# Designed miniproteins, single chains, continued (4): the designs that were tried, part 5

Each design is a single chain, and the fold is of that chain. pLDDT is the mean over its residues in the fold that is shown.

## One batch from the design tools (miniprotein)

Design m12142
Fold by ESMFold2-Fast:
Structure m12142 (fold): chain A 116 residues (1-116)
Amino acid sequence: MDTFPLLIVNQLATEFVKAVAKEDFEGIKEVIVQAIKLYKDYKHPPSELYAFLSILYYLAGMDEESQKYLDIASKYPLAGPLVASTKKVIEKNKEFFEKFRKEHGEELREVILQEL
């Protein structure tokens, strides 16, 4: 069954939310690897993928890259609600994300750099 690219991004975002809720590092790592591979396969990534990558780069402690991808997402038509929702996800989960960045950020940064 053919799935549209946007549906794949939404599936990855759903799996990410589940992994975050369970504090599942391996699940988060798997989602990051899949998101980077998906990004490399897209000739024209959707705004949703850029917004999602901004969260993943944030978890890796790559704050400049996170802001860059969020800015790219914000330039898409009607992306205001998407950008606002992305910022809300980071704020809502800030305690867990800060702990995650401290404990696993460097490992995730290496994973991202290896996949790029």
Scores: mean pLDDT 78

Design m12143
Fold by ESMFold2-Fast:
Order: C-alpha cells, then structure tokens, then sequence
Structure m12143 (fold): chain A 61 residues (1-61)
C-alpha cells in the first residue's frame, strides 16, 4: 500500500525535521529513505511501528 507507506514515511520525516516526499513507487521510497537514513533497513521502512500508525491516524483527524 504505497500511499499509506508514503504517509507514514512523511510523518517519520517530519518527526525528524525533514521535508515530506512524494515517491511514485516502493523502490523510489526505499531509495529516498536510505539516502537520508542509511542505517534504516528496508524492513524498518516497510514495517511501520505502532507509534507511526498512531501518529498518522491522529493527523487525519
């Protein structure tokens, strides 16, 4: 679910003081994520934490 992953990733980026991104594919999302967060694995990027999901839900309010 690329739109959901983009939303979660942008919440993570904003939490870390970074600008939001709008990747067009999962591969592009992973490339952008690893460019800024080289220590994050693909699994970390594609597997949002409960906190990330909660923050995203709150932002939709």
Amino acid sequence: NLPLLIDIFNVLREDNGKEPVTPSSVEELLELAQQLYPNLSDEDILTPTAADLKRLELRKQ
Scores: mean pLDDT 68

Design m12144
Fold by ESMFold2-Fast:
Structure m12144 (fold): chain A 62 residues (1-62)
Amino acid sequence: TDGEIAQKIGTEFNETEKWVEIPESLSEEVKEGLKKAQEGYLTKDVEKAQEGAELIANALSK
């Protein structure tokens, strides 16, 4: 499921602090959230990272 894939990507990113490739098969909201979260952390843009996390949470709560 999208939630399982997102959780795996988030875990890998948190452990490695390196970009994790986002599968094209995920829903657009989850893809956008993961992209923003990873970009925010890598660029030290805390607001962008938070926006990404919120997008993922909202998409997975549907």
Scores: mean pLDDT 77

Design m12145
Fold by ESMFold2-Fast:
Structure m12145 (fold): chain A 79 residues (1-79)
Amino acid sequence: ATVERIVAILEAGADVAESLGLTDVANYLRKAAEEARQAKSPEEARLILVKAMNYVAEKVTDEQLDEIHRAMEATVAAL
């Protein structure tokens, strides 16, 4: 389902952020994943994802952002 897909994407991003030593970013993405689980609609979950990705883009290097995006894409392909 769309909500479960968004949760999986956010958790994959958090795992990579943690592996890169980006503890604050990883914690933010895990919180966003929990908020997405509580979303009342797919539209609400997408808004949570968009806000989380905007936050990440402002806090990390382009190389770190690429690593996080690759993990998210791999998760989407596996679903």
Scores: mean pLDDT 83

Design m12146
Fold by ESMFold2-Fast:
Structure m12146 (fold): chain A 66 residues (1-66)
Amino acid sequence: SDAERRALEEAERRGERGMEIAAEKGREYEENPEKVEEELASITDPASREAKQGEVDGMLNFARKM
């Protein structure tokens, strides 16, 4: 029980830090849209570019929630 509670708390802390990092990265993207455009433009493969765009959009959404 106690060990299980500690494991859940640790997982939650890791999740919180991940969300904070994502929000911070999203803020950087929001503040530097030209750099994001340059990164996306450098990706010639459509699937890879779509994946990167999804990551950027996700981080921007996290930043906006904060």
Scores: mean pLDDT 74

Design m12147
Fold by ESMFold2-Fast:
Structure m12147 (fold): chain A 55 residues (1-55)
Amino acid sequence: SMARRQAEQLRQQAVEAIKNGDLEAALRLSQQMRALGDTAGAEEIVQEVARLLDA
């Protein structure tokens, strides 16, 4: 489905944002992933951002 493809692209963008240190962009992208039904992927991004902020 288009939603699945779009959520996968958002996940890739969120991972890239984390690599670039743009944690705010990563969190925003995780919200968009959740809106498209990728709740598990969004939670993984949020947990990764939380780990980096607690370092």
Scores: mean pLDDT 84

Design m12148
Fold by ESMFold2-Fast:
Structure m12148 (fold): chain A 70 residues (1-70)
Amino acid sequence: GPKSPQQITVGRLVEEQVKSNYAQLRAKFAPGQEEALFKWAQKVGGDILDEHPDATEEELRTLLQERLSA
């Protein structure tokens, strides 16, 4: 079905966080696993939204930054 506004927002925040922290995030994956990195980050964003369905954009940004940095 169509994505909710929150799903669209979290997808955008995932892309933003991956781009902003790309060098650090790439260090968690072997060279050439950029697709796996993006798939993992998108899954993390989805998991956060499932855990916090009513979270604001700022709360989602904070939670995503924390979980992607773990």
Scores: mean pLDDT 76

Design m12149
Fold by ESMFold2-Fast:
Structure m12149 (fold): chain A 91 residues (1-91)
Amino acid sequence: AFSPAEREALARVVGEVLQRIRARIEATGRVPSEEEVLAITDAAVAEYFAAHPGAFSPEQQARIRAAAREYALKLLEAWRAGKTAAGFIEL
């Protein structure tokens, strides 16, 4: 199970990923590829840890990144299914 700090980091990263996916859809008129979504996710994770140096161990960072990638792919699946992704981050 994630610590409260890890859950906060994950929530912030997933929120940022959702905004970037939405912006990409609005700009391009298309749902981004899995590769594009994972690249957006990796960038958001890297930016979060750069803003919070020393807050998480390398093991915790790996766990947060893995979870963020999983949630990003679920958001992509929801967008492809014509559903809002908001419901995935309200948990």
Scores: mean pLDDT 78

Design m12150
Fold by ESMFold2-Fast:
Structure m12150 (fold): chain A 97 residues (1-97)
Amino acid sequence: MAAELAKRAIDEGNYFLALSIVREALRAGDYETAAEAAQVLLDNGFIHAGRLLAEAYEKAGKTDQAAEVYRKIADYYESLGKTEEAEKWRKKADELA
């Protein structure tokens, strides 16, 4: 449900609503809902949501999934030629391995 709501918000151009869904779920301790909504944002190119997604997975005890998200963030920065930034996120992923 939350992922569908976030996708509809993005499709309607309501970015603030999509981010609000993620932040409210994190505040409520609903890390599964936060992860679903953040994934929709990340899939639509919003790299900032990747950090929120990884945080939701870490708090849910899904450390392998959190590490995978940090690696995707690193790959994104590497694709932009930002090698030092990419290395920082890879190191964060390795700390969860």
Scores: mean pLDDT 80

Design m12151
Fold by ESMFold2-Fast:
Structure m12151 (fold): chain A 90 residues (1-90)
Amino acid sequence: SKEELEKKFEELKKRIEELLERARRAAQAEPPDWARVRALLEEVDRIVTTEVKKLVEEALKLDEEFGKELFEKAKEFAAEVGRRAAEILA
């Protein structure tokens, strides 16, 4: 259903936000834990490039208009994630 796919997207967003916050904290540790930052950001990239992509593909198969809306939301979220990851690495 559309509601279930929306719920899954929100769950993936929360998981990514948690991983980004953990990566930020690892980067700000004394000394910085760059191995942990890398592992956390790699997991974020995996979720975005596989799980979010699969969710959008499932949405498009269910309803083209809904799938396009979810694609735009996912694209905007992925851009924000990329910006935050870049800030953590700076």
Scores: mean pLDDT 88

Design m12152
Fold by ESMFold2-Fast:
Structure m12152 (fold): chain A 89 residues (1-89)
Amino acid sequence: SLSESASLYTAGAILAVGTEVEADLLEKQLSESEKAQQKAEESKERAREVLEELRKSSDSVEENRKATDRAAEASEETVKKKKELLEES
């Protein structure tokens, strides 16, 4: 009955219902993961396209300028200071 069957039913039913609920949650998670993957792939492609356009547009000016500026600044200044330290050592 309810008083005793409830305890036994809870143990058994939770196990059975738990597996079914878990399977349903897993299916939901799989479906969401698939949608997330598709969205991530679309975002990746979009980002790559935007990055490529940005590279093409800014490569002639900003990227080359930044890369050259940073490389020249780091190399010339650092090497120059190291040379000064070695020369005046």
Scores: mean pLDDT 66

Design m12153
Fold by ESMFold2-Fast:
Order: structure tokens, then sequence, then C-alpha cells
Structure m12153 (fold): chain A 75 residues (1-75)
């Protein structure tokens, strides 16, 4: 399914860019802002975002169903 493949590529890009921000010492708020902006640009629905002591947990809706991804602050 091309929609599933495209969503997978979008998720990989989202994780890569958010992880790079975290690695450069971005604040949790900056990471969340980047995730929300990029998800909107890539057509990914953000269902939930949770800031934890260790990172940002994001629940995305994909054509394959809900997907939970984690962006650590200190990779």
Amino acid sequence: DPAVARAGEAVVRLLREATELARRGASPEEIVEHIRRLAAELGLEVVDVRITPDGVEVVLRTPDGPLTVFVPYLP
C-alpha cells in the first residue's frame, strides 16, 4: 500500500529530525513544536504527545493504525 509506505517514510523522517534536535540540546518544548509542525507538513495525525523525564512520547495515526514513537532527550 503506497499510503502505508509513505507514512512509514514520514515517521522515519520525523524521528530522525526530532532526535537530531534532542542531540543538539533542544528543549522538550522545541522538540514538541518541531514534531507538531513536521507532522502537519507530512500529513501525519498527532493523536497525543507526552513529555516524560527521559524524552517525548508521540502517538501518531497511520494508515496501518496507531503508532507510538519515542524521542530521547539524551541519545
Scores: mean pLDDT 81

Design m12154
Fold by ESMFold2-Fast:
Structure m12154 (fold): chain A 88 residues (1-88)
Amino acid sequence: TEAERRIRRLAQQAEEYYNQGNLTKAYELLVEMLRVQAEEALRRGDEEQLAQVRDMLLSVKESIEESDIPEDEKRKLLSRLDEILERL
């Protein structure tokens, strides 16, 4: 699907930025990827996929909280993650 293609592209771009040491951009792309996955799972009514996305969101949240990215960017990313989590 179009969503599956977008998810794969976002995942690849996140990995590329992570490998370049641009953690802020990598996390931005990971959060966007998870948002797309959450929207797709909600659209399909896929409870198993929703549970998996929730677990991934919580894992990424912990990773961001422990990261060395700037505090203002960290707050923005955590706010976005919390908004996605509230919809699940």
Scores: mean pLDDT 86

Design m12155
Fold by ESMFold2-Fast:
Structure m12155 (fold): chain A 95 residues (1-95)
Amino acid sequence: SEEEFLEQVKQLVETFRKKVREAAKAGDKKALDKAFEDFKKKFTALVNSHFTLTPEQQKLLDGRLEQLYEKVEEAAKAGDIEKLDEVIDRSVFGA
């Protein structure tokens, strides 16, 4: 169901957020990149398990995840932990 999907997304986002916050506080780009790669793989697999995406929709999803990475990397470089939370929430939940 959509509710089950949203709950699983929330769990993935919580894990990603914790790792990204820790990496940003430490100035660890390697850890940030790894956290994003792990999130991208798991999130893409989760979406594909619940929805039949067209190739164009899959490309759009990849583009949105890349945009999320760019915004997260910029906020992390700035040391703006509050902005990291906002970027993640807006990019994943459309808030």
Scores: mean pLDDT 85

Design m12156
Fold by ESMFold2-Fast:
Structure m12156 (fold): chain A 67 residues (1-67)
Amino acid sequence: SALSELADELTVTLSKELPKEITLVVAPSPALRTEVRRIFDEAKKAMLILFGEEVSREELVRRAREV
């Protein structure tokens, strides 16, 4: 699903680019941190709506990798 694909992409990006993400967040703008959190919140809400269950961040990532 699009939600699972989004969760996987975010996890892969954060895992591979974590040093760059940290540098960007610390150095130029806190707005990036707000946007990343917003995306995660939207993904969590979508999972609750689509599947009627609350999913942890770790579980969401694990399921996305299997899809």
Scores: mean pLDDT 52

Design m12157
Fold by ESMFold2-Fast:
Structure m12157 (fold): chain A 69 residues (1-69)
Amino acid sequence: MRVVRGTVVVGGDTRLSNTIYTPGDEEALREHLRQAFGPDQEILLEEVEVEPGEELRVTWGEVLQRELP
């Protein structure tokens, strides 16, 4: 299953980075992050292939690590 991993850099500083996993539309994720953090923030997107069902296990651990400032 194809997923998109998104990371947001706020003010050019990696102090605040949020990792979001979503299947499908990269542009929808990019727009969501721009609206949340503002149009001047850098958004990094990476497309990853994962097995169905494995995403939730890996994503949960990774989100907990990368959502912290």
Scores: mean pLDDT 53

Design m12158
Fold by ESMFold2-Fast:
Structure m12158 (fold): chain A 91 residues (1-91)
Amino acid sequence: GSEEAKKFYEDLLKLLNDAEALLNEIENDLTDAPEELKEQAKKLVEEARKWLELVSTDNSISGSELQAMRDKVQKKLEEVKQQVEKWKKEQ
């Protein structure tokens, strides 16, 4: 693959690992957390896996599209993390 695609693969893999860690925390350590937070984390993991598979199999994806995918997953991860931290503080 291109150097650009490899970089986005590595970025998305990191985001997937972070999303899976967040989901694991919600399911195992934050058992009283709202179901909506679990659903958001699950969808984030699914989205990150889907983009990771696409980047690994499709060499025709543009750099702009790769950047948009990474930025979208990153933004959603940050939003879910902020919601989890807010919920922890409001207990």
Scores: mean pLDDT 80

Design m12159
Fold by ESMFold2-Fast:
Structure m12159 (fold): chain A 72 residues (1-72)
Amino acid sequence: SAEEIKKIREEAGKEFEELLKKNASKLTTEQLEQAIQIMIDMSKKMNEAKSAEEARKIAEEGKKQLEEIIAK
């Protein structure tokens, strides 16, 4: 439902923001730009999601990409 997609989007957004804030001082400018782009791309895909399942998949993929950048 639209309600479930909204909740998933809001939770993912908060998780991404907290992860970025926690690691911002340890990231290069290039890594920060990549992280911001991942968040933008995730938000765009979430707006086009037709199901809660699709929204969860988008959130998980975005999180993996963000964690990969931070781990470098």
Scores: mean pLDDT 79

Design m12160
Fold by ESMFold2-Fast:
Structure m12160 (fold): chain A 98 residues (1-98)
Amino acid sequence: SSLAEQIVASAEKGLPAIRAARSAESEAHRAAMLAEIAEEAQALLGKDISPEEALRKLLEKMVEYIRENFPEEDAELLVTRLAEALGLSEEEIEELLK
């Protein structure tokens, strides 16, 4: 699978407690939005940008989605886990949470 698909799948798997707290309708909507972000990330990656820049743009879009669909505390946890999975530093994680 693509890098975007792998990151999205990892993020969803990483937060089972938050996912379980959602209604079936909310979970379906969330899954659809994550799939859309993955497709957009693939389009960004296909523009011959550097891997580092592509990963940062992917994370920025995922952070936006997470903040729109998760409570603030859970959003911070998921963003931190995604950044760690992408090999970002603590300073880079803090900048994205700002």
Scores: mean pLDDT 60

Design m12161
Fold by ESMFold2-Fast:
Structure m12161 (fold): chain A 110 residues (1-110)
Amino acid sequence: MAEAAALRAAADAGRVSTEVKITPLSDTKLKIEITRTFASPEAARAYAAYLERVKPLFEELLQKHGVKVLEYKIEVDGTTVKETWIIEAPSVDAALDALARAMEELQARL
C-alpha cells in the first residue's frame, strides 16, 4: 500500500484532466472508460503502475458488493492513461451502487 500511495501522489502532481464515460451494454453489463491526461509521460506511467497495484483490491471490493469484472484494460499513450472496465451486476443500478461503495472502501484503505 505505501508504494501504491507514493505512485498515486507522483501521478496526482502531474494530473491535468479526467474524463469518465459510462456506457450501458445491457441491463446487467456496464462499460466504464476513464481517460486521464497528465503533464508528462512519467506521471502517466506512474499512474498506470498505481492502477495495476490497486486492481486486485478494487476487484475484491467489487466482488464483495456483487459485481463481476469481465474485462479490465489499461492503455498508456504518451501523457494519456485510458482505463476500461466491463462489469456485470444484477442491474445497472446495482453496478453503480457497488462502484460507489468499492471506491469509498478503497479510499479508506489507502
Scores: mean pLDDT 77

Design m12162
Fold by ESMFold2-Fast:
Structure m12162 (fold): chain A 99 residues (1-99)
Amino acid sequence: MAHEEEMREILEYLREVEERARRAVEEKRRSLEDIEAIVGALKAMEVGAEFVKQRLETEEEKEEAIRAVYRAVLEGIEFARADPEAAEEYIEAMFEKMK
């Protein structure tokens, strides 16, 4: 009901995805759920990096950024579910870009 409650739920979900992705990468797991989490986290990083460059100052700008990151995670998970092979190729390509 409260706007703050919605933002809190989104942030908690984003933290869960990041934590699952981190553990999956650390333990070298590649189940479908692991791939979903890793792709979601990588998509969040791509979108988040764009907003960090903009140096958001207002609460409205920060909220829009959080919602954009949340949408990117959901789209990434759907992509991984639809095509796990393409998702693994995406993960490998992203790790190549990360020095």
Scores: mean pLDDT 80

Design m12163
Fold by ESMFold2-Fast:
Structure m12163 (fold): chain A 77 residues (1-77)
Amino acid sequence: SMEEVEELLERVRELARRLEEAVRNGDWESALRLLAELDELIEKIADSGNEEAIKEAQEITERVLAVVREAVERLKA
């Protein structure tokens, strides 16, 4: 339902914020756990077939992965 999809999106937005914070704080244990939780929510949103929600979830995921990539690159410097 639309209500379930919006609830999933709110959870994705919240997990994304927490993941970005964990990465910035160097808390890689929390970051890995939050990434796994995010992947599960993204799969549920994809299963909903809601194109708008899928698009937003993809945009959030791309932003989060960019933050993770940048942080990992800094660790190698």
Scores: mean pLDDT 84

Design m12164
Fold by ESMFold2-Fast:
Structure m12164 (fold): chain A 62 residues (1-62)
Amino acid sequence: VSEEEFDEEVDVALALIHYGILKANGVPKEEIIKELERLYEKSTSPATKAFLKDVIEEIKKE
């Protein structure tokens, strides 16, 4: 496994943890989306960006 593949998996895990924490603490949907978008822009992996984009779109539909 390459270092880039490992970093991608960690970024995905961190994004899910961050989303779960914010949602569990009653943070408004708009603020959760902004935090995920910030994480999306900081990510260098195309696969991680695609995953975060899908999560953001699903939250917007809720």
Scores: mean pLDDT 70

Design m12165
Fold by ESMFold2-Fast:
Structure m12165 (fold): chain A 68 residues (1-68)
Amino acid sequence: PVVTVTIKSDGTATITGAVKALVLSDGSTISLNTGDTIPVSLLTPESVVILSDGTKKKLQSILTLSVE
């Protein structure tokens, strides 16, 4: 019921749901809106998604695979 990450064959990922930000493996934070597309290289299993309510979830727990 939180957030889904859709990985595409072109090496990009689309993040959907009630997202606010993504914390990268180096500790930096980037702001996100639902439907934003980012390079998969910026995503690691260690990355943390910050939801609009402030809840933090590890990326690996919310990953879905989609093909376009």
Scores: mean pLDDT 74

Design m12166
Fold by ESMFold2-Fast:
Structure m12166 (fold): chain A 62 residues (1-62)
Amino acid sequence: MLKLLVVPTAAALMAEELVTRAGGRLIERDSLTAKFEVPESEAEKVLAELKQYFPDTRLEEA
């Protein structure tokens, strides 16, 4: 199953690098947020890494 990772736009480059390595992809980006699909098996690890620098990062159901 896929999770939706939502990050502040300032996190977008770091998130894209981590998500791409985890087998996910960018869905959309606006001035405030970027949204990525990420495999459920990797989602919590990616969230934990990003949340240390960008606390507004969250996971949602895809």
Scores: mean pLDDT 82

Design m12167
Fold by ESMFold2-Fast:
Structure m12167 (fold): chain A 68 residues (1-68)
Amino acid sequence: SELEKELKKKKQQEIAKVIGDVLRDIGDTIDKQLALLKAGVITQEEADEILKKKSKEAVEKLKKFEKE
């Protein structure tokens, strides 16, 4: 039915938005940490820890949508 198609489409759009937001957030974090590292504001170890933590958070959010 048309209603089932609309509900499924809305749910898929919401999921896609969450995934997109997560991927953009990790990308922005990478860019920011690289800029700070290049400027000598943070150490490589500090940058690695922030990226590791952010990647783990991203993976946890994405796992929610990974099962078919």
Scores: mean pLDDT 78

Design m12168
Fold by ESMFold2-Fast:
Structure m12168 (fold): chain A 96 residues (1-96)
Amino acid sequence: SSNYTVEITITVKIPKDKTAEEVANRVIERLRKAAEESGSTLDAVYTVEGDKVIVQATVLAPSEEQVQRFLELVRKVVEELSKEFEVTDFNVTVLP
């Protein structure tokens, strides 16, 4: 019974007509929904660096199957976010 930790970092450029908080909340909301759909709970924080928001999220998954399901949903989240925002960086780390 090994648990996995999935760490996600998404960096988004803040549009001129939006606040950093609005952008961060939108990214976090979509990631939280993906975690819930995969049977996990997401913990997320954000920082603002210049004209960018950096969202860092952590999910605990009890199985490799749940990790794979979550990563599939996260890929879809990044695809959809890229239609609304300029996503400048996306990184995922999976730890046993």
Scores: mean pLDDT 86

Design m12169
Fold by ESMFold2-Fast:
Order: structure tokens, then sequence, then C-alpha cells
Structure m12169 (fold): chain A 74 residues (1-74)
């Protein structure tokens, strides 16, 4: 369900904004695995960008990547 995926991305963004980076990383990694298993390359690539930014300590970039992914999925 794409609406559920968007809601989960919005939750991941909010967790990052709240400084709950470790929880956001776990949620994003889970979503990325599910997207890859479903063959949803657009979602998988978007979530991978969020994870890459979080791994680099780029909180602002992670929020931007999540927003871009949400817009593409709408």
Amino acid sequence: DREAQIRLLELIKRLVEEGRVEVAELAAATLATAARSAGDEELAEGVRRVLDRLAAGDVEGAIEAAEETIERLR
C-alpha cells in the first residue's frame, strides 16, 4: 500500500527531525528491505538516499531526501 509507505516515510522524517536517528535508521532499513523484496526500485532508491545521508551525519540532507521520496510517490 503506497499510502502506508508514504506515512512510514513521513514518520521516518519526523523521527530524524526529533533527533531519534537510530530509530529512524532502523525504520528506513526495514522499509528499504521491503521495497527491494517487492521490486519497488523508486521507493528503495529514495530510502537508500535517506540512509546514506543519515550514515554521513547529514540530518538536513536526510530530511530533504525523505521529502523528495514522498513527493515522487504521491
Scores: mean pLDDT 84

Design m12170
Fold by ESMFold2-Fast:
Structure m12170 (fold): chain A 68 residues (1-68)
Amino acid sequence: MFGASVYHEIALALRELGKNEEADIAFKLAAEYFEPMTLEEVREKLLNAGISEEDFDEALELARKRWA
């Protein structure tokens, strides 16, 4: 249920961190994957697409601050 929304939120957070190329990758995945995914599945897809663990973790923490 959160797959596309999580990709989009991570993409926005990556852009705010100045990681524009990684943000573009996440926006493409948001358009491609419409099925509900867990956060771990989203993470694995983004890492396999070339986003580093550090970039994902920083973007996730920034996105979580928006949800709080």
Scores: mean pLDDT 74

Design m12171
Fold by ESMFold2-Fast:
Structure m12171 (fold): chain A 70 residues (1-70)
Amino acid sequence: MTPEEVEGLADGVVALAKAGDYDHAAKMAEQLGKAAGLPDEGKELAKAIKEGASVEEIEKLAKELVKKAK
């Protein structure tokens, strides 16, 4: 998966979280992790989303995952 595709998935996670669709945001976070070759980090992001992390925290974790995937 290209860096652009990984960034697109991260943007999708954040957009779903902003919309209040936390279940789909968590599923997309796991997909993001798998796509980036960081499945454990994707699961941690999904867990944070399900445990009620703020949109700001979700954005921060998604950006860190994208940065680590580069």
Scores: mean pLDDT 82

Design m12172
Fold by ESMFold2-Fast:
Structure m12172 (fold): chain A 86 residues (1-86)
Amino acid sequence: HMEEERQNAVDRLLSLLDEIEKQVREIWKAELQKEGKDIAAFEARYEALRPKVEENRQRIRDAMLKQPLEKLKEAIDAIEKSLKET
């Protein structure tokens, strides 16, 4: 079923986005720590944004579900290749 494949492709893209966000957050946290900045304040801001991030995730999911399946699969392949090469 095309709808199930589209749903799975969107779920995979959101999973890859979560991996990128986690890596970026850890890099940024390490840089802040290196500069002697307040890591606890950074973490508190991230926690405060969690409900808005989840709401935005649902909006992104809905927007992606409107895209052609072929484009979703191409995006997955491109991101996965980029992550493996980095």
Scores: mean pLDDT 75

Design m12173
Fold by ESMFold2-Fast:
Structure m12173 (fold): chain A 71 residues (1-71)
Amino acid sequence: MKAASVAISEYLLKGQVDLALKLIEAASEEELDIDEILKVISFFKSIKREDLAEPVKQALLAKFPSHASKI
């Protein structure tokens, strides 16, 4: 199920980074589509919002270090 990833992406796009980070911490690997979240991070980088991308990258690296090459 990818419902948590959709919610995380929506919170990020609304600038609600704290809520997105809380969901990343709470979600299981089965609930997260890392590639979907990475697309949002790439979007923030493309619009020069590294301040929004960086906390999300750090949270994903902490929870899924095996995916570091993608993050």
Scores: mean pLDDT 74

Design m12174
Fold by ESMFold2-Fast:
Structure m12174 (fold): chain A 77 residues (1-77)
Amino acid sequence: MKISKEAAKELLLSALYLDGRITVDEAARILGMSKEEVEKIIDELEKQGLVERVVDADGRRFYRLTEKGKEEYEKKM
């Protein structure tokens, strides 16, 4: 089922707020979308300054909310 881009962004921001960080694979499962579609949403959230990419000591890529991203999510609570 295709969800709207806005709904996908809100679900992803919610997941990042609750879990603190998430992989693309986890985001794809949560949203029910392909990894390619999730990467496009993440790229737009990064462009908006809401999400950042983080690499851990083992080279695993995560995404997390910026301070701006946390503020935007909290405004919707």
Scores: mean pLDDT 77

Design m12175
Fold by ESMFold2-Fast:
Structure m12175 (fold): chain A 60 residues (1-60)
Amino acid sequence: AALDEAHSLAQRVAQTAREKGPDEAKRLAAELAGIPYEEVKDLTFEQAVVKAANAVLEKS
């Protein structure tokens, strides 16, 4: 389900932020959601995760 995919994305991104930092986590979020990094690079980490999760929900 789309919700399960969005939840999985959010968890993986949060783990990457802890291990590699927020910029790498934002890149991963954009990649997993299939959106350009330029759409999230100027957002806060939290806003980037929300945008990526919404993109996953929209695609499904």
Scores: mean pLDDT 78

Design m12176
Fold by ESMFold2-Fast:
Structure m12176 (fold): chain A 96 residues (1-96)
Amino acid sequence: LSPRAREILGRFNALVEAVGAAYEAGVARARAAGDEARLAELEALRAEFTRRVAGLQLQLEDAIAAKDWAKADAILAELARLAEATIARVREIEAA
């Protein structure tokens, strides 16, 4: 991989890991509380995030292969917005 491709993939992975960490913390709290309804909502949120990330990953791989760095940066910006929204949704589910 080129240094640029490694940097882009590193940023993509860091965003996915940040969501994963927030999700795992939310799941641990819901399990401790015995809140099955909250666990179900968190699981649905994980499934949706995973589907959307898979689509963005394919688009990112295509952009890297084409050396379309502007498109790769746009996809990372889209993932960053999705990550922020997903983490906020975890907080909303926990507050309910």
Scores: mean pLDDT 88

Design m12177
Fold by ESMFold2-Fast:
Structure m12177 (fold): chain A 82 residues (1-82)
Amino acid sequence: MKEIEELKNKYEQLKKEADELRSRYETAQRAVDNARAAHEADGPSAAPTLERVQALGDQLRSEYEKAKNEAEEYKKKIDELT
């Protein structure tokens, strides 16, 4: 296989992973908003859920940034070879 084809395949995979992580992060952000609304309505029993969803959102955001940066690095390598 050509080196360029392997780099393109990895770039496409990382880009797809970043897009999936972005979608999950956006979903988690909506869940945080919903959990806050539930906490206002139902009281302190919703607080553990809010904390857990916020932590997941922060983790997904970090993972998204990492995947995005890795994809960008592979794109630069492809551009150098093209």
Scores: mean pLDDT 75

